# Ledger of designs, part 13: designed miniproteins, single chains, continued (4)

Each design is a single chain, and the fold is of that chain. pLDDT is the mean over its residues in the fold that is shown.

## One batch from the design tools (miniprotein)

Design m12419
Fold by ESMFold2-Fast:
Structure m12419 (fold): chain A 70 residues (1-70)
Amino acid sequence: SRVEELLKEAERRMREEKERFGKDKTLALASFIAISAEAFLRARDLPKEEQEELLKRLQELQKKYIEELE
């Protein structure tokens, strides 16, 4: 599904940014926020139910990677 494609892309990018900016938590966090926002914007034309699922799962991914920085 498009939601799964967007989530895989977002997670891949978050993983890359975590590896790149692991020592700079501010930049890593900013990158995660930007990645999540971009993925959600790409879903703007999807049904609302799919947008809500994507947003929820993006927030969970972001929390997971941010928690590893703290």
Scores: mean pLDDT 80

Design m12420
Fold by ESMFold2-Fast:
Structure m12420 (fold): chain A 68 residues (1-68)
Amino acid sequence: MQQEEEEARRKAYREAVDNMLKTVEELLKDPAQRPRALAMVEELLRYAKEHGDEETIKRAQELLEKLA
């Protein structure tokens, strides 16, 4: 929060994460798409770890556990 650019980057990142999560939710509505949903959750987890987003990391891990 000390840098203006930090807040702008966090907002853009959260929008990207929100879009990815909505795609996973759509894929999970169809049992045949479960493998694709799993792959997207794994990518989301990697992306969240890269950005140090603890809340998204936890959510992605919970989704992976549920899908395993």
Scores: mean pLDDT 78

Design m12421
Fold by ESMFold2-Fast:
Structure m12421 (fold): chain A 90 residues (1-90)
Amino acid sequence: MSPSLIMGETYEKVLKSKDGKEVLEVIKEMNKKMKEIVSKLSKKQKQLLVEQYETFNEYLKEEVKKLHPDIYDEANEILDKGLEELKKIA
């Protein structure tokens, strides 16, 4: 599965979700899938994926802030932690 497909599916699930807890689980699952993918990539591909994921996380944070403000702080923490973990693997 491509990184773009995982990010797109996550975005769609955040848009359709009616429950903040579901949104947090969707974000955690995305982080898990991205770590699995990055471990299989070349050094150059890892760098590109980290840059794409950082950009995507900022867009996702804005959507969560708009649609699920009650869980925004927790979602932001999970996204930031996932990005830092991805950077360490890359």
Scores: mean pLDDT 84

Design m12422
Fold by ESMFold2-Fast:
Structure m12422 (fold): chain A 77 residues (1-77)
Amino acid sequence: MAEEIIRAIEEKAGRTFSEEERKEMIEFIRKQTEQAIAAGYTAEELRALAAEYRAAGREDQARWAELVADLIEEKLA
């Protein structure tokens, strides 16, 4: 869930987010997922993109792509 990515960002920042900041991050993730669906991305395409990001050493982008893929699958199930 988006919560796991927010926690990973908190660990990198060395602090926890306020409830307001968490709500803003969740809303941002939701909007990004809706935009990806509107652009015609499938969960499989985003998982393939995540694998490419990992191969390039871009772990943060890979985790983001996997998160959006999971949210697309959840919405379409």
Scores: mean pLDDT 72

Design m12423
Fold by ESMFold2-Fast:
Structure m12423 (fold): chain A 83 residues (1-83)
Amino acid sequence: LEEIKEALKKALEAAKAGDLDAALAALNEALRLAEKAGLLDLALDLAVTILAVAVYRALGEDEEALAALIKGLEELIKELEAQ
């Protein structure tokens, strides 16, 4: 769980810095860790966040992709910190 939190915090820092590729790399690492740990609900939430970012990028909306990623990451980190 702590490794997943660390990966999500890394993704959030990269997203806030405007580095969408670094943020997605860290988010994909968090997804792999969640899948390995059997945290299916978290893995689904992460996959949905990745899909939303991919849709915005396909539309050429990188600023919207970053905003969606930041919001999703902040919500996921808050939920995990409560556990």
Scores: mean pLDDT 80

Design m12424
Fold by ESMFold2-Fast:
Structure m12424 (fold): chain A 85 residues (1-85)
Amino acid sequence: SKDDIIKRAQEIIKRANEIFKELQKLDGREAALLQARALTISSESYFIIYIVKNNPNADLAQLQKDVALLEEQAKEVEEEVKALL
């Protein structure tokens, strides 16, 4: 549903913020690249929320796939962050 997509995208944004907090414990290029990936994931999640709220013709099936891909990308970044800690 539309509300489910928004809720999942909001959770991805929260996860991206948690990634940023964990990366504050690390210095160097690898941490900076992971922060850039987290920022991209967050930005794309905000864009999905925007489309769901503002486009009455939004392809909800495609947006569900997009949000699922962002969830997997967030998981991959979280695993890479844990490997550096």
Scores: mean pLDDT 88

Design m12425
Fold by ESMFold2-Fast:
Formats: structure tokens, sequence, C-alpha cells
Structure m12425 (fold): chain A 70 residues (1-70)
């Protein structure tokens, strides 16, 4: 449950939790756009990139901006 994870993180580091929540929101919006456009291979490439090195807020915002520009 995402909410349980959020509550636990808030107790430990409220500022880090805020950043994680924003990253989750951006990731969900990116995933939705990729699914709607049937760009599944790009979604998998992004997931692999994030596993190797976690994407920053700025990187997620740029990806979302590029997807919306198409």
Amino acid sequence: DDEALRQKALAEDPEATEEMLEKARLAEEIAKLLIENKRYDEGRALSERNREKPLTLEELREILRELKAE
C-alpha cells in the first residue's frame, strides 16, 4: 500500500518524502502517456534506466515535457 509507505517515510524524513511523492506523480503521468500512445518499449527502457540510476525530478519533468510536446 503506497499510503503506508508514505506515512512511514514521512515519520523518518518529511522533505525526502515530498520529493518521492512528486517523483511518483510524474512517473505515473509518464506511464499513462506511454500506455495511451502504445509506446511500451520506451516505457521498459525508462524502467531499466531508473533501475541502473534513479531518475531525478528534473529528468522526469523533461521526459514528461517531451512526451507532451508530441
Scores: mean pLDDT 72

Design m12426
Fold by ESMFold2-Fast:
Structure m12426 (fold): chain A 67 residues (1-67)
Amino acid sequence: MSPEEEALYRALVELMAAEPGAVFTPAELAERFGISQSTASRLMNRLREEGLLRRDGRGYRAVPQPG
């Protein structure tokens, strides 16, 4: 990942740890972090592929990590 994407990845992990029940959309993250919706969508899809997010309706929710 680019340094920009890595910074966003860490920010998303921290946000999900603070709000584990919340659902996030690419549009909401784009607005919150000042990035394009395409960048937000790519990052969220990558986190989903890594098992850290699951699809929930039109957004994504943090997956509880055992251990």
Scores: mean pLDDT 72

Design m12427
Fold by ESMFold2-Fast:
Structure m12427 (fold): chain A 68 residues (1-68)
Amino acid sequence: SEKIEKIENILKGLEEVKKSLEENGGDKNFTLKIGEDKVLEEKEQTLNGIEEFDEYIKKIKKKLEELK
């Protein structure tokens, strides 16, 4: 499914961003503004820190598994 492939690619990008932030000694207390994503069916939202970003990644993983 094209939708599954797109979500997998988005998830890979999110995981790479998280890894980059951790590996480059980035502040774990950051704020990310995420725009509306029609593929993920997610509205615009703001994520505060690594914990909320990790929860967002887990949410997307759950959505991906529900499509399989």
Scores: mean pLDDT 74

Design m12428
Fold by ESMFold2-Fast:
Structure m12428 (fold): chain A 112 residues (1-112)
Amino acid sequence: SDELLERLREAARALLEKVKAEENIAARIGTILRLIGEQLDLLSAAPEEERAALEATFQAILDGLTDILKNGKETPEEVIEERIEAAVEAAKGLSDELRERIIAVLEELASG
C-alpha cells in the first residue's frame, strides 16, 4: 500500500539520519552488521518471487549506510534521499507483509 511505502520512506530516513549523527565508527558498523543479519533472515523466509525486490530494498539502504561510513556527517542529504527513494522503489515489488517486516526492522534499528 502507499501508506506502507511512506512508512518505509520515514523508517529508512530515520535509520540513515541516526547513523549519520553517530560519531562512533564501531557503532555505525554494528548497525550495518545487524541490518545484514536481518536481511539474511528475511531472505531465507521470503517467497522466491519476492527475493529480488527484498534484496534490492536492503541493498539501497546498505548503500546509504556505506556512503555514511565513507563520508560521515558530511554525507550530502541529496545522497541520503536518493538511497531512500531507491529503497522505496524496490519495495514496490514486495507484499504488504514483507513491507511491514522491513519497516519493523528499520524502526527497531533507528530506535535502539
Scores: mean pLDDT 88

Design m12429
Fold by ESMFold2-Fast:
Structure m12429 (fold): chain A 78 residues (1-78)
Amino acid sequence: SLAERVVELAKARLPANPTAQQVYDAFVEAARELGARVENATLTYEGDQVTLTAEIVGPDGKRETATLTVPSADALPA
């Protein structure tokens, strides 16, 4: 799916311990490369992890939800 392709490309760009901003930027750039855009992006923090949930809107207007959870340098230990 388009969302799966965006997640795959974003993961390939991320360092081992990305900041929340780097996760956001990776998603936006991956979507752009595929002719898509990121809408309604939300970051949630739990412990040392950040979860990005976003809508990926393809060039045909098809919407898919993408979710990626990673350890984050910006996350507070909980």
Scores: mean pLDDT 76

Design m12430
Fold by ESMFold2-Fast:
Structure m12430 (fold): chain A 74 residues (1-74)
Amino acid sequence: AAEEALRLAEEARRAAEEGDAERAVKLSQELYRVTRDDPIAARGAREAAEAAEEGDFETAVKSLEAVRQHLEAA
């Protein structure tokens, strides 16, 4: 559901802002799983997971914010 995806995007963004790589990756991967039928959201979730794994929290936050905005506009 869109509500679950929005919740996951927000929680992943908070984890990334806090520098919690493990949590940011896990939540972004779960976001990817629930948005696989939405190619824009899925791509953003994947990019966020990869950025968080590399310690690039700025990119992870930006990708998750883009996913959130896309989901809210749908």
Scores: mean pLDDT 84

Design m12431
Fold by ESMFold2-Fast:
Structure m12431 (fold): chain A 73 residues (1-73)
Amino acid sequence: DSRREAEEQLASVTPLERRVLETLRAAPRPLSARELAERLGVSQGAVSRALRKLEERGAVAHDPATGLYSMAA
C-alpha cells in the first residue's frame, strides 16, 4: 500500500527534518549536505531527502552554485 509506505517513510524522516532545521538555525553560516550529514551522524542520502522536503515547504533555501543550504526565513 503506497499510503502505508508513505506514512512509514514520513515518520522516519520527520525527526531528521527537525534536526536539520535546528542545525541550520544554530549555524553561523550556510551548510552543505555533507556537513549536515557529519554533524547529525546520518547518511548524505538521508540528509538530501530531508533537505528536499524542507525546500519544497519553503523552510530551506539551496544555492546550486555553492551547494550550500540556509534557512529560508
Scores: mean pLDDT 72

Design m12432
Fold by ESMFold2-Fast:
Structure m12432 (fold): chain A 65 residues (1-65)
Amino acid sequence: SAKEVLEEAREKMRKLIEEGRTSRRDVARLLTEIYEQASKHLPEDEASVIVQEVTQELQRELAEM
């Protein structure tokens, strides 16, 4: 479900930040992986929403560092 995909994406984002892997390359890899997983399980419009949600949350976390 969309909720499950979003929650998994959030866990991956949190681990990336906790490990200090916040380079542009690491962020790009994470977002690509999230998009690929969402696209396998969800329609394009729902996958797009999940990627946007995670991108916004990640940008907020990085701005607060």
Scores: mean pLDDT 78

Design m12433
Fold by ESMFold2-Fast:
Structure m12433 (fold): chain A 88 residues (1-88)
Amino acid sequence: SELEEIMEELDRLAEEAEEKAKKHKGEVGILYDQVAALARMARAIIKLEVATHGESPELVEEARRLLDIVKKDYEEAKKKVEEILKKE
C-alpha cells in the first residue's frame, strides 16, 4: 500500500540519520538525531491514524506531507552539517 511505502521511507530515513549520528560527536550527531526523532514521530502519527480511522486517500495525502517535512528537515540538517565542517 502507499501508506506502507511511506512508512518504509520514514524508517529508512530514521535509520540513515541514526547511523550518521553514531559516527559523529557533538553538534553534528545531535542534528542527525533530531532528524531521526522527527522521522520516527511522523511514522508513529501515521500508525496511530491508521489504527483509529483506517487507511484512506486523505490519510495517504497527509502521510506524504509528513514525509516531505522529514525530507526537508534532513536536507536542512545536511546543510548545517556542511557549515559546521567548514567552520574553523
Scores: mean pLDDT 86

Design m12434
Fold by ESMFold2-Fast:
Structure m12434 (fold): chain A 64 residues (1-64)
Amino acid sequence: GLTPEQLRELLREAGLSDREIEVVELHEIHRLSYGSVARRLGISVDTVSRMLVEAARKLSDYVL
């Protein structure tokens, strides 16, 4: 498996912003709910949802 640092670099190469990488890590790796991610980052749940959809699109275009 990838180290956390290697995963971050891959996500960055796929075109994710640092904030999108942070959202992906909190949700996918740390298993936080959308609401918990939103609270930790000081953003709305709608913003978390939008960022995860955009991150998935960027990853699909890059590797998937």
Scores: mean pLDDT 80

Design m12435
Fold by ESMFold2-Fast:
Structure m12435 (fold): chain A 57 residues (1-57)
Amino acid sequence: DEAAKLAALQAKRQALAREIADKLFDVSVDTAARLLAEGKRVALSDDERARLAARAA
């Protein structure tokens, strides 16, 4: 059934999009941590701030 195959592909695409978003988020947090260590002020999202706080705890 083509509808079932389409639904499976959409689910796989969403899963891959979540994995990509997670990896990009980690790179963003690592970059922010580096800039903060250099004494620079950076605009952080609430999620990025929470991740940095969790890493420090």
Scores: mean pLDDT 74

Design m12436
Fold by ESMFold2-Fast:
Structure m12436 (fold): chain A 100 residues (1-100)
Amino acid sequence: MEEIEKNKKIAEEHRKRAVEHLNKAGLTDLAKQVEEYIKKALEEIENRDVVKEYVDKVMELALEAGRLAGKQPEKQKDLLEGARHASMAAIAVLAATELS
């Protein structure tokens, strides 16, 4: 369905931006986890319980990036953008799941 594919594309675009910003901030492991969890959620899009577990994991990682932004002024912009895009990717995946 067109709306599901649109939300999946939105999730992938925000995932890419989250990974780029988190890598620029030096959070390579966190970036890999965001990429993995969004990818797994998209693979399981029809399984609402599984998607919600991965969305929760991504939201926890976004909160950690936001917490670190308060402690690292020189990396703050990339940490906040990484957190924002990770959260938006998670929201888009959840929307796609609810539409499926």
Scores: mean pLDDT 86

Design m12437
Fold by ESMFold2-Fast:
Structure m12437 (fold): chain A 80 residues (1-80)
Amino acid sequence: SAREAGRKAMELEVELTFLAFRAAVNRWSKAEIQAQVAALMDRVRAELDPEQLARFEELAARVYPLAQRLAEIFEESEKK
């Protein structure tokens, strides 16, 4: 049902947030972050309806800039 699709989309949103955090903590490269996001996006495009997919795509687009910002903060801490 659409409600179950919505639940899956919410679970994936949590995964995206965690992916950004893990990427920052482990200092993944831009290419690695983008590859991980692209792989998840490819799977999701086949499973979600267009409305849920659009919401997921918007959130996914924010993962890299968030991970980059967090990585900068973490790298500053590492220098001390």
Scores: mean pLDDT 75

Design m12438
Fold by ESMFold2-Fast:
Structure m12438 (fold): chain A 71 residues (1-71)
Amino acid sequence: MIEKQKQAIEKALPRLSPEAAAVVRGLLEAHPDELITPEQIRAALKAAGLSDEEIERAVQVFLEAMREIVE
């Protein structure tokens, strides 16, 4: 599960801005053995100073990537 989540997120990174992609990649490295939640992504992007619009876009991309793992 965790490796599949990391692979799905890595594949989705090109859909994000370079700044958002760097923050999400850092979050993956900080949590190597646990599943990343949408709340963790939202909090990390907000802490990095990204706009609400950018944060919501990144969360939506993440949720789409997670749905593809289950289907």
Scores: mean pLDDT 76

Design m12439
Fold by ESMFold2-Fast:
Structure m12439 (fold): chain A 108 residues (1-108)
Amino acid sequence: MKEIKEKAEEYVRESEANLKEVEAAYRETKKAFEEALKTGEEKKEEALKKADETIDLSSAAANKNDAYAKEMAKNPEQREAARELVLNGASNGVYAIGAAVIKLALKK
């Protein structure tokens, strides 16, 4: 089914784009955390805000990946795309955990 294959490729590409956006947000969160460690309270609020933004972005991406994976899993031919979507969702989750750890460290 050519149409369903094209849809699977579109979902995977969107998933990859969302993952790159989450990774970029986490990288900014990490930089803000490093600055907060150097400057103290002045940069702490900015780092906390960026961490929350990374968590929110990751959650939104994970929800989309779950929906897309469930749709693709209905077709045996597209189960590879479903697996890739799930793996991208798991990678997004790792960045959310990293941001949550940074948030916890800043409250110490």
Scores: mean pLDDT 81

Design m12440
Fold by ESMFold2-Fast:
Structure m12440 (fold): chain A 90 residues (1-90)
Amino acid sequence: DELKREIEEIKEEIEAVKKKVEEAIKKEGLDEEKIKEEAEKLSELPGEEVVEKLLPEAEEALKNKDEKKGTELRIIAALTGVLKAEKLLE
């Protein structure tokens, strides 16, 4: 019962994060389908490989002061984490 309740709470948190991600995509005028496709691809990779793929792009965005690209990468990272968490709970 306790473990079942904890799993349900985690699932609710995952859904809340998904909604915030969708709102952020809409607010920033980003390509939702492209972001979802990238996050799904990254969710199939081990966490270390996700970091290795996203970190260089994040560093480049920071170096170039590309705030829009930085926001896009943060949204992709958040959605990737959510998708990985959902797979872990299955």
Scores: mean pLDDT 78

Design m12441
Fold by ESMFold2-Fast:
Structure m12441 (fold): chain A 107 residues (1-107)
Amino acid sequence: SMEEALRAALAARGLRAREWRGGGGEIDLAVERDGRLVALVELLGGDADEADFASTEVRAQQALDRGVPVIIFPESEEARERARELFADEPGVHVADSVEEVVALAL
């Protein structure tokens, strides 16, 4: 799965991924380096709707309030375009196109 590929890629670079506190249904990963939280990664399905994006905004704000950058990793181009538009004015939020880009942003 995309999640398994991402977890494997993060682990290969010395990063640990665990479930974000308060995550539900969607795959939300707390990424840690040397026991320190370095990023929140939000995996958005190809059919992500308004409720999914609203949940992503809430979790993103929680991470940003803690000084933690947010990486949105959408499965579809449509979800990616929407995420880029939604978070265009938020410098702490990055929209990734690949597993490799998520890893690079978390390092």
Scores: mean pLDDT 79

Design m12442
Fold by ESMFold2-Fast:
Structure m12442 (fold): chain A 71 residues (1-71)
Amino acid sequence: SMSELEAQVREENDRILDTVRLAAEGLPREVVLELIDRQIEDLRRAKRRHPEVSPLLDEAIRELERLRKEI
C-alpha cells in the first residue's frame, strides 16, 4: 500500500540523515560534503522515478541542504 511505502521511505530517509550526522561528527569536512552532495543527487533521481513519494524525498533533500550549510 502507499502508506507502507511511505513508512519505508521515511525510515530510509531517517537512516540517511543519521548517517550524515554521524559522519559530520568524525570525518573531514570535504568527505562529508561529498557524501551530502551524492545523497542529494541520488534523492533527486529517485524523485524523477517515483513522483508518488516526492514530498518525503523533498523533506530529506531540504534537511541535507540545511546540514550542508552547518558544516
Scores: mean pLDDT 88

Design m12443
Fold by ESMFold2-Fast:
Structure m12443 (fold): chain A 88 residues (1-88)
Amino acid sequence: STDQMMNDMRNMMQNMTDPSSGRFNRDDFMSGFRDMLRQNGFSDRTTSFMTSRMNQMFSQYTDDNGYSDTQQTMSMMPQMRQMIDRYS
């Protein structure tokens, strides 16, 4: 379900976050996001499309070292939910 996927995404970001910096590695998150989509039965085409859109969303919030702020990314969860709801 969308609610389960959203909870999985929150848990994934939390587990990937360095407690001292409040940040996570974007490439590691995107890898986990792709795996989550495949586990939830999304096609390769849909997975590629959704990861492309997610990468576009993250491009504004990732530093030059490939890290994103967890609180800032959490503020994007409503947009992520709308994307999942559209393609689920």
Scores: mean pLDDT 82

Design m12444
Fold by ESMFold2-Fast:
Structure m12444 (fold): chain A 65 residues (1-65)
Amino acid sequence: MLTAAGAADAAERAGGVRVLGAEEVGDTFHLRIEPPPGVDPERLAAGVAALVAGLSGKRAVVEAV
């Protein structure tokens, strides 16, 4: 079962992003990420959300800060 800490770890390792916060609220993962310079933050957040949803089978909401 994927945890909030596991979701953060997966996003950092596969997405190359810094995770500022991760929590699970009900059946949804909420992540805050810091995008690298020169990367589209909306596209990156969508990619991270798809990754976490694919790994967990749950919803993911990702905010780029």
Scores: mean pLDDT 79

Design m12445
Fold by ESMFold2-Fast:
Structure m12445 (fold): chain A 87 residues (1-87)
Amino acid sequence: SELDELLAELERLHAELQERATAVIREAVAKGWSREEIEERLYKETKALLEEIQRLYLEMASLDPERAAAVARRLSAEWRRTYEELM
């Protein structure tokens, strides 16, 4: 279904976001960068992925807002855990 295709793409982009962000954070932490410098680099490297994720989320929400909200909560929680573990 269209919903399943959107979910699969959203999960793919979220995984790509996590991999890219993890690489950036690990390198920056190893180099002794400040939290502000890490956040600036992270934003620059990930903004296009974040914009696409937001677009797909809104498309999913237009079809099934309850399922979209549940997916957003899960992915946001996963990202927060990853970020906190790396920082």
Scores: mean pLDDT 84

Design m12446
Fold by ESMFold2-Fast:
Order: structure tokens, then sequence, then C-alpha cells
Structure m12446 (fold): chain A 80 residues (1-80)
């Protein structure tokens, strides 16, 4: 089956990650939160490298925004 990454699918993933991040901030240590975010970043980077040539321009833009969001959240936690 061809995996189709729509802009809506990427936006949904971002929302789920935002909800999980808020839960982690409330219930987990800074170290556990950072480890989790870094693991997500590595997984998303692997998905991006694998599927970037199969994504529409809109989906690519949304995926790049998702990657920037995770990087910003890692920096926020590291600077605390």
Amino acid sequence: MMIQWSAEDIEQVKKLLEEEFERYKKTKSKEETLRHLKEIKESLEQVYETYKDHMSPESLKKFEELLKWIEEKIKEIEEE
C-alpha cells in the first residue's frame, strides 16, 4: 500500500504530539521529556527522508513545520 502523507494527516500528528508533550511536562521529569522529544525527532527525520519525494508541496511544508516545532520544544526544555 502506498502511504499518503496529506497536510491534514501531518497536522493531526502535530496535535497528538502537542497533547503528549503537555502531558509529559506535567507528569515526567525534564530528562524523560527531553529523551522522548529527541526520540520523536529522530523518528520524524527518518520518515521525512524516506517519504519527502512522495509528498505534495503542501505536505512537505507542514512536515517541515512539524520538524521545526519539535526542535523549538527541545530547545525550550534544554534552556529551562
Scores: mean pLDDT 78

Design m12447
Fold by ESMFold2-Fast:
Structure m12447 (fold): chain A 65 residues (1-65)
Amino acid sequence: MKKVALVYAKTKEEAEATAKKLEEETGLEAVPLVASDTEEFYAVLLELLKKGAEVTIVSVERLKA
């Protein structure tokens, strides 16, 4: 079973930076997504779930809190 982290942030740059850091620190595959693109978020999530991946959602806003 493939483990994937979905990194959700307000900006694309912040999502990409956090995803890269997560991959470097954990070795997990991380996919950066922007909060303003909710439709893309659901599309990517559904695609990963259809492939049987274990998905962890990481909100950058919650990570900063």
Scores: mean pLDDT 74

Design m12448
Fold by ESMFold2-Fast:
Structure m12448 (fold): chain A 79 residues (1-79)
Amino acid sequence: EEIEKLKKEAEKYQAEADSFNAMRDHAEKMADLNKKLGNEELAEQAKKGIDEFSKMADDYNKKAETLRKKAEELQKKLE
């Protein structure tokens, strides 16, 4: 059941990507909030978090897509 294993691994990477996307969204809200409160340094720190979490989310999304594609190719070979 190679296809099932690939799908489960893709789901795991997708969950990681979704987690980092949620962290990015939180960092965006924190950057906006701190800017409005005049906490410029904290706003800049939050902006750095946005970039980092966006990169991690993108990396995990690419891993998930690669595994999903591989599962689809194997499935097509069977049926």
Scores: mean pLDDT 84

Design m12449
Fold by ESMFold2-Fast:
Structure m12449 (fold): chain A 103 residues (1-103)
Amino acid sequence: MATYTKTVLLDVSPREALEAARKAGEELAKKYNAKKITYEVSPEDPGSGRVTIELENGKIVIGVAPSADPNQATVSVTATADTEEEAKRLGDEALELVIKYAK
């Protein structure tokens, strides 16, 4: 299996980025008939968390962490699939959805 990771800094709060990641994950889970979706939030930092979408032939992990600026969040998407092309396609789609819901 191949893995693709991309990290971006978004001009939104970590809490808003995490909510965007949740919405992106829900849309991806419905589109790809995901086997499982998992939401994890740090109990000490509500702006830090991850959304894991488990697909039949792959996995997408959307991680959110605070940056040095409280109005910015670091978003990392890691996608795993049978090929590098498929992993990149899933990862890019997941990131585009997070950006869409963060705006």
Scores: mean pLDDT 83

Design m12450
Fold by ESMFold2-Fast:
Structure m12450 (fold): chain A 79 residues (1-79)
Amino acid sequence: MEMERERREKEEESRRKLQTSRDSLAVARQSGLPEVARAMAELNRRLAKQNREWGFEDEAEESEAYARESERLAAEFEA
């Protein structure tokens, strides 16, 4: 019972972190600023690490993908 409750709470927190990842990518895209895009990449890598530590590998991989896209945007904005 305790494990099921903890898992549900972590699943909700994982969903919140994933939404933060999606929102941060939108912020990076709208900013046009390399510094903002890099900050969003760092944020997404932290969120991915937390999700992986909780056993949510798919969510972690999605956040890592957003981190990579944010880094790509940073490079594009620097051009």
Scores: mean pLDDT 80

Design m12451
Fold by ESMFold2-Fast:
Structure m12451 (fold): chain A 65 residues (1-65)
Amino acid sequence: SDQEILEEAKRILESLLGKPLDRLELVDGEIIVYTRGSDEEIEELERAARVVSIELGLPVRVVKV
């Protein structure tokens, strides 16, 4: 289910980053990760998102808010 995909993506991302994430959404088969982090934190999150994208077989995109 969409919820199980989001929970798994969040679990892997949080494990890789060592930090909790605020908000994730699944939109048209793409996982969107929202962040208020610094540019450096966004770069770290984008690297983690690439790993998760490969592992889950779904696109993962980071969006600054």
Scores: mean pLDDT 85

Design m12452
Fold by ESMFold2-Fast:
Structure m12452 (fold): chain A 65 residues (1-65)
Amino acid sequence: TVMSMVTNTWSMNWTSRVHVNNGNYSNARSNMTTANGMVVNVSTVNSSMSSMMTSRMNNVNSMVS
């Protein structure tokens, strides 16, 4: 349910951060895309998570552009 989606989104966001810090931007972008999809489904419950995902996605895009 919503709690499982939030937990999975958080885990993927953290994994993306690790990938970015290790220079694995391709995997970070892929994980961010998947996590963003999950956030959209729970955004009415957790708008702060959605905002954080958007910010992180923009940072990853800047690195791989």
Scores: mean pLDDT 60

Design m12453
Fold by ESMFold2-Fast:
Structure m12453 (fold): chain A 75 residues (1-75)
Amino acid sequence: MKVTILVTVTVNPDAELEEVRQALQELAKRLNDIREKMEKGEITPEQAKAELQRFVEELKAKYGDALTVEVEVRT
């Protein structure tokens, strides 16, 4: 089954560059980990969406004003 994960990231231009870079690196690493688990059949698309939503909430708590992230999972 083909699964597409669409991630939209909006960066605040007034945010600290290093903070934005760290947030993007954490996002990229988490997306890679989730994609690998889905490809191996270890998690479902619904579980992947739930994990990504939790991570987006963690990013908001840690980097709040630096960036906004929206995630969509399509099957």
Scores: mean pLDDT 78

Design m12454
Fold by ESMFold2-Fast:
Structure m12454 (fold): chain A 96 residues (1-96)
Amino acid sequence: RRDLVLEQLGEILGVSVGTVRRMSREELLKLLSEVFGVEVTEEQLNRLLAWLEENASERYVRLVRIQVEMNRRLRAGQEVPQELIEEARRLEEELE
């Protein structure tokens, strides 16, 4: 379960599990803040980790990653690629 959580974090962050294991808590918070496009606090990180332990699946993590990317692009005033919208829709259908 602990390894699964680290694998899911690696997938969200786009880095290997080995990289996640070697990261400090500060480095992890910084990278998550960049991925999410907002400042992530330690409390939010702890809630995310707890949530992933209970709800981690490859499809769900991929969906979250796509939603985070879409949100970042929208907040930056950038167009969201149609390919990301279509992938998110497919994953949502699978996660009923």
Scores: mean pLDDT 71

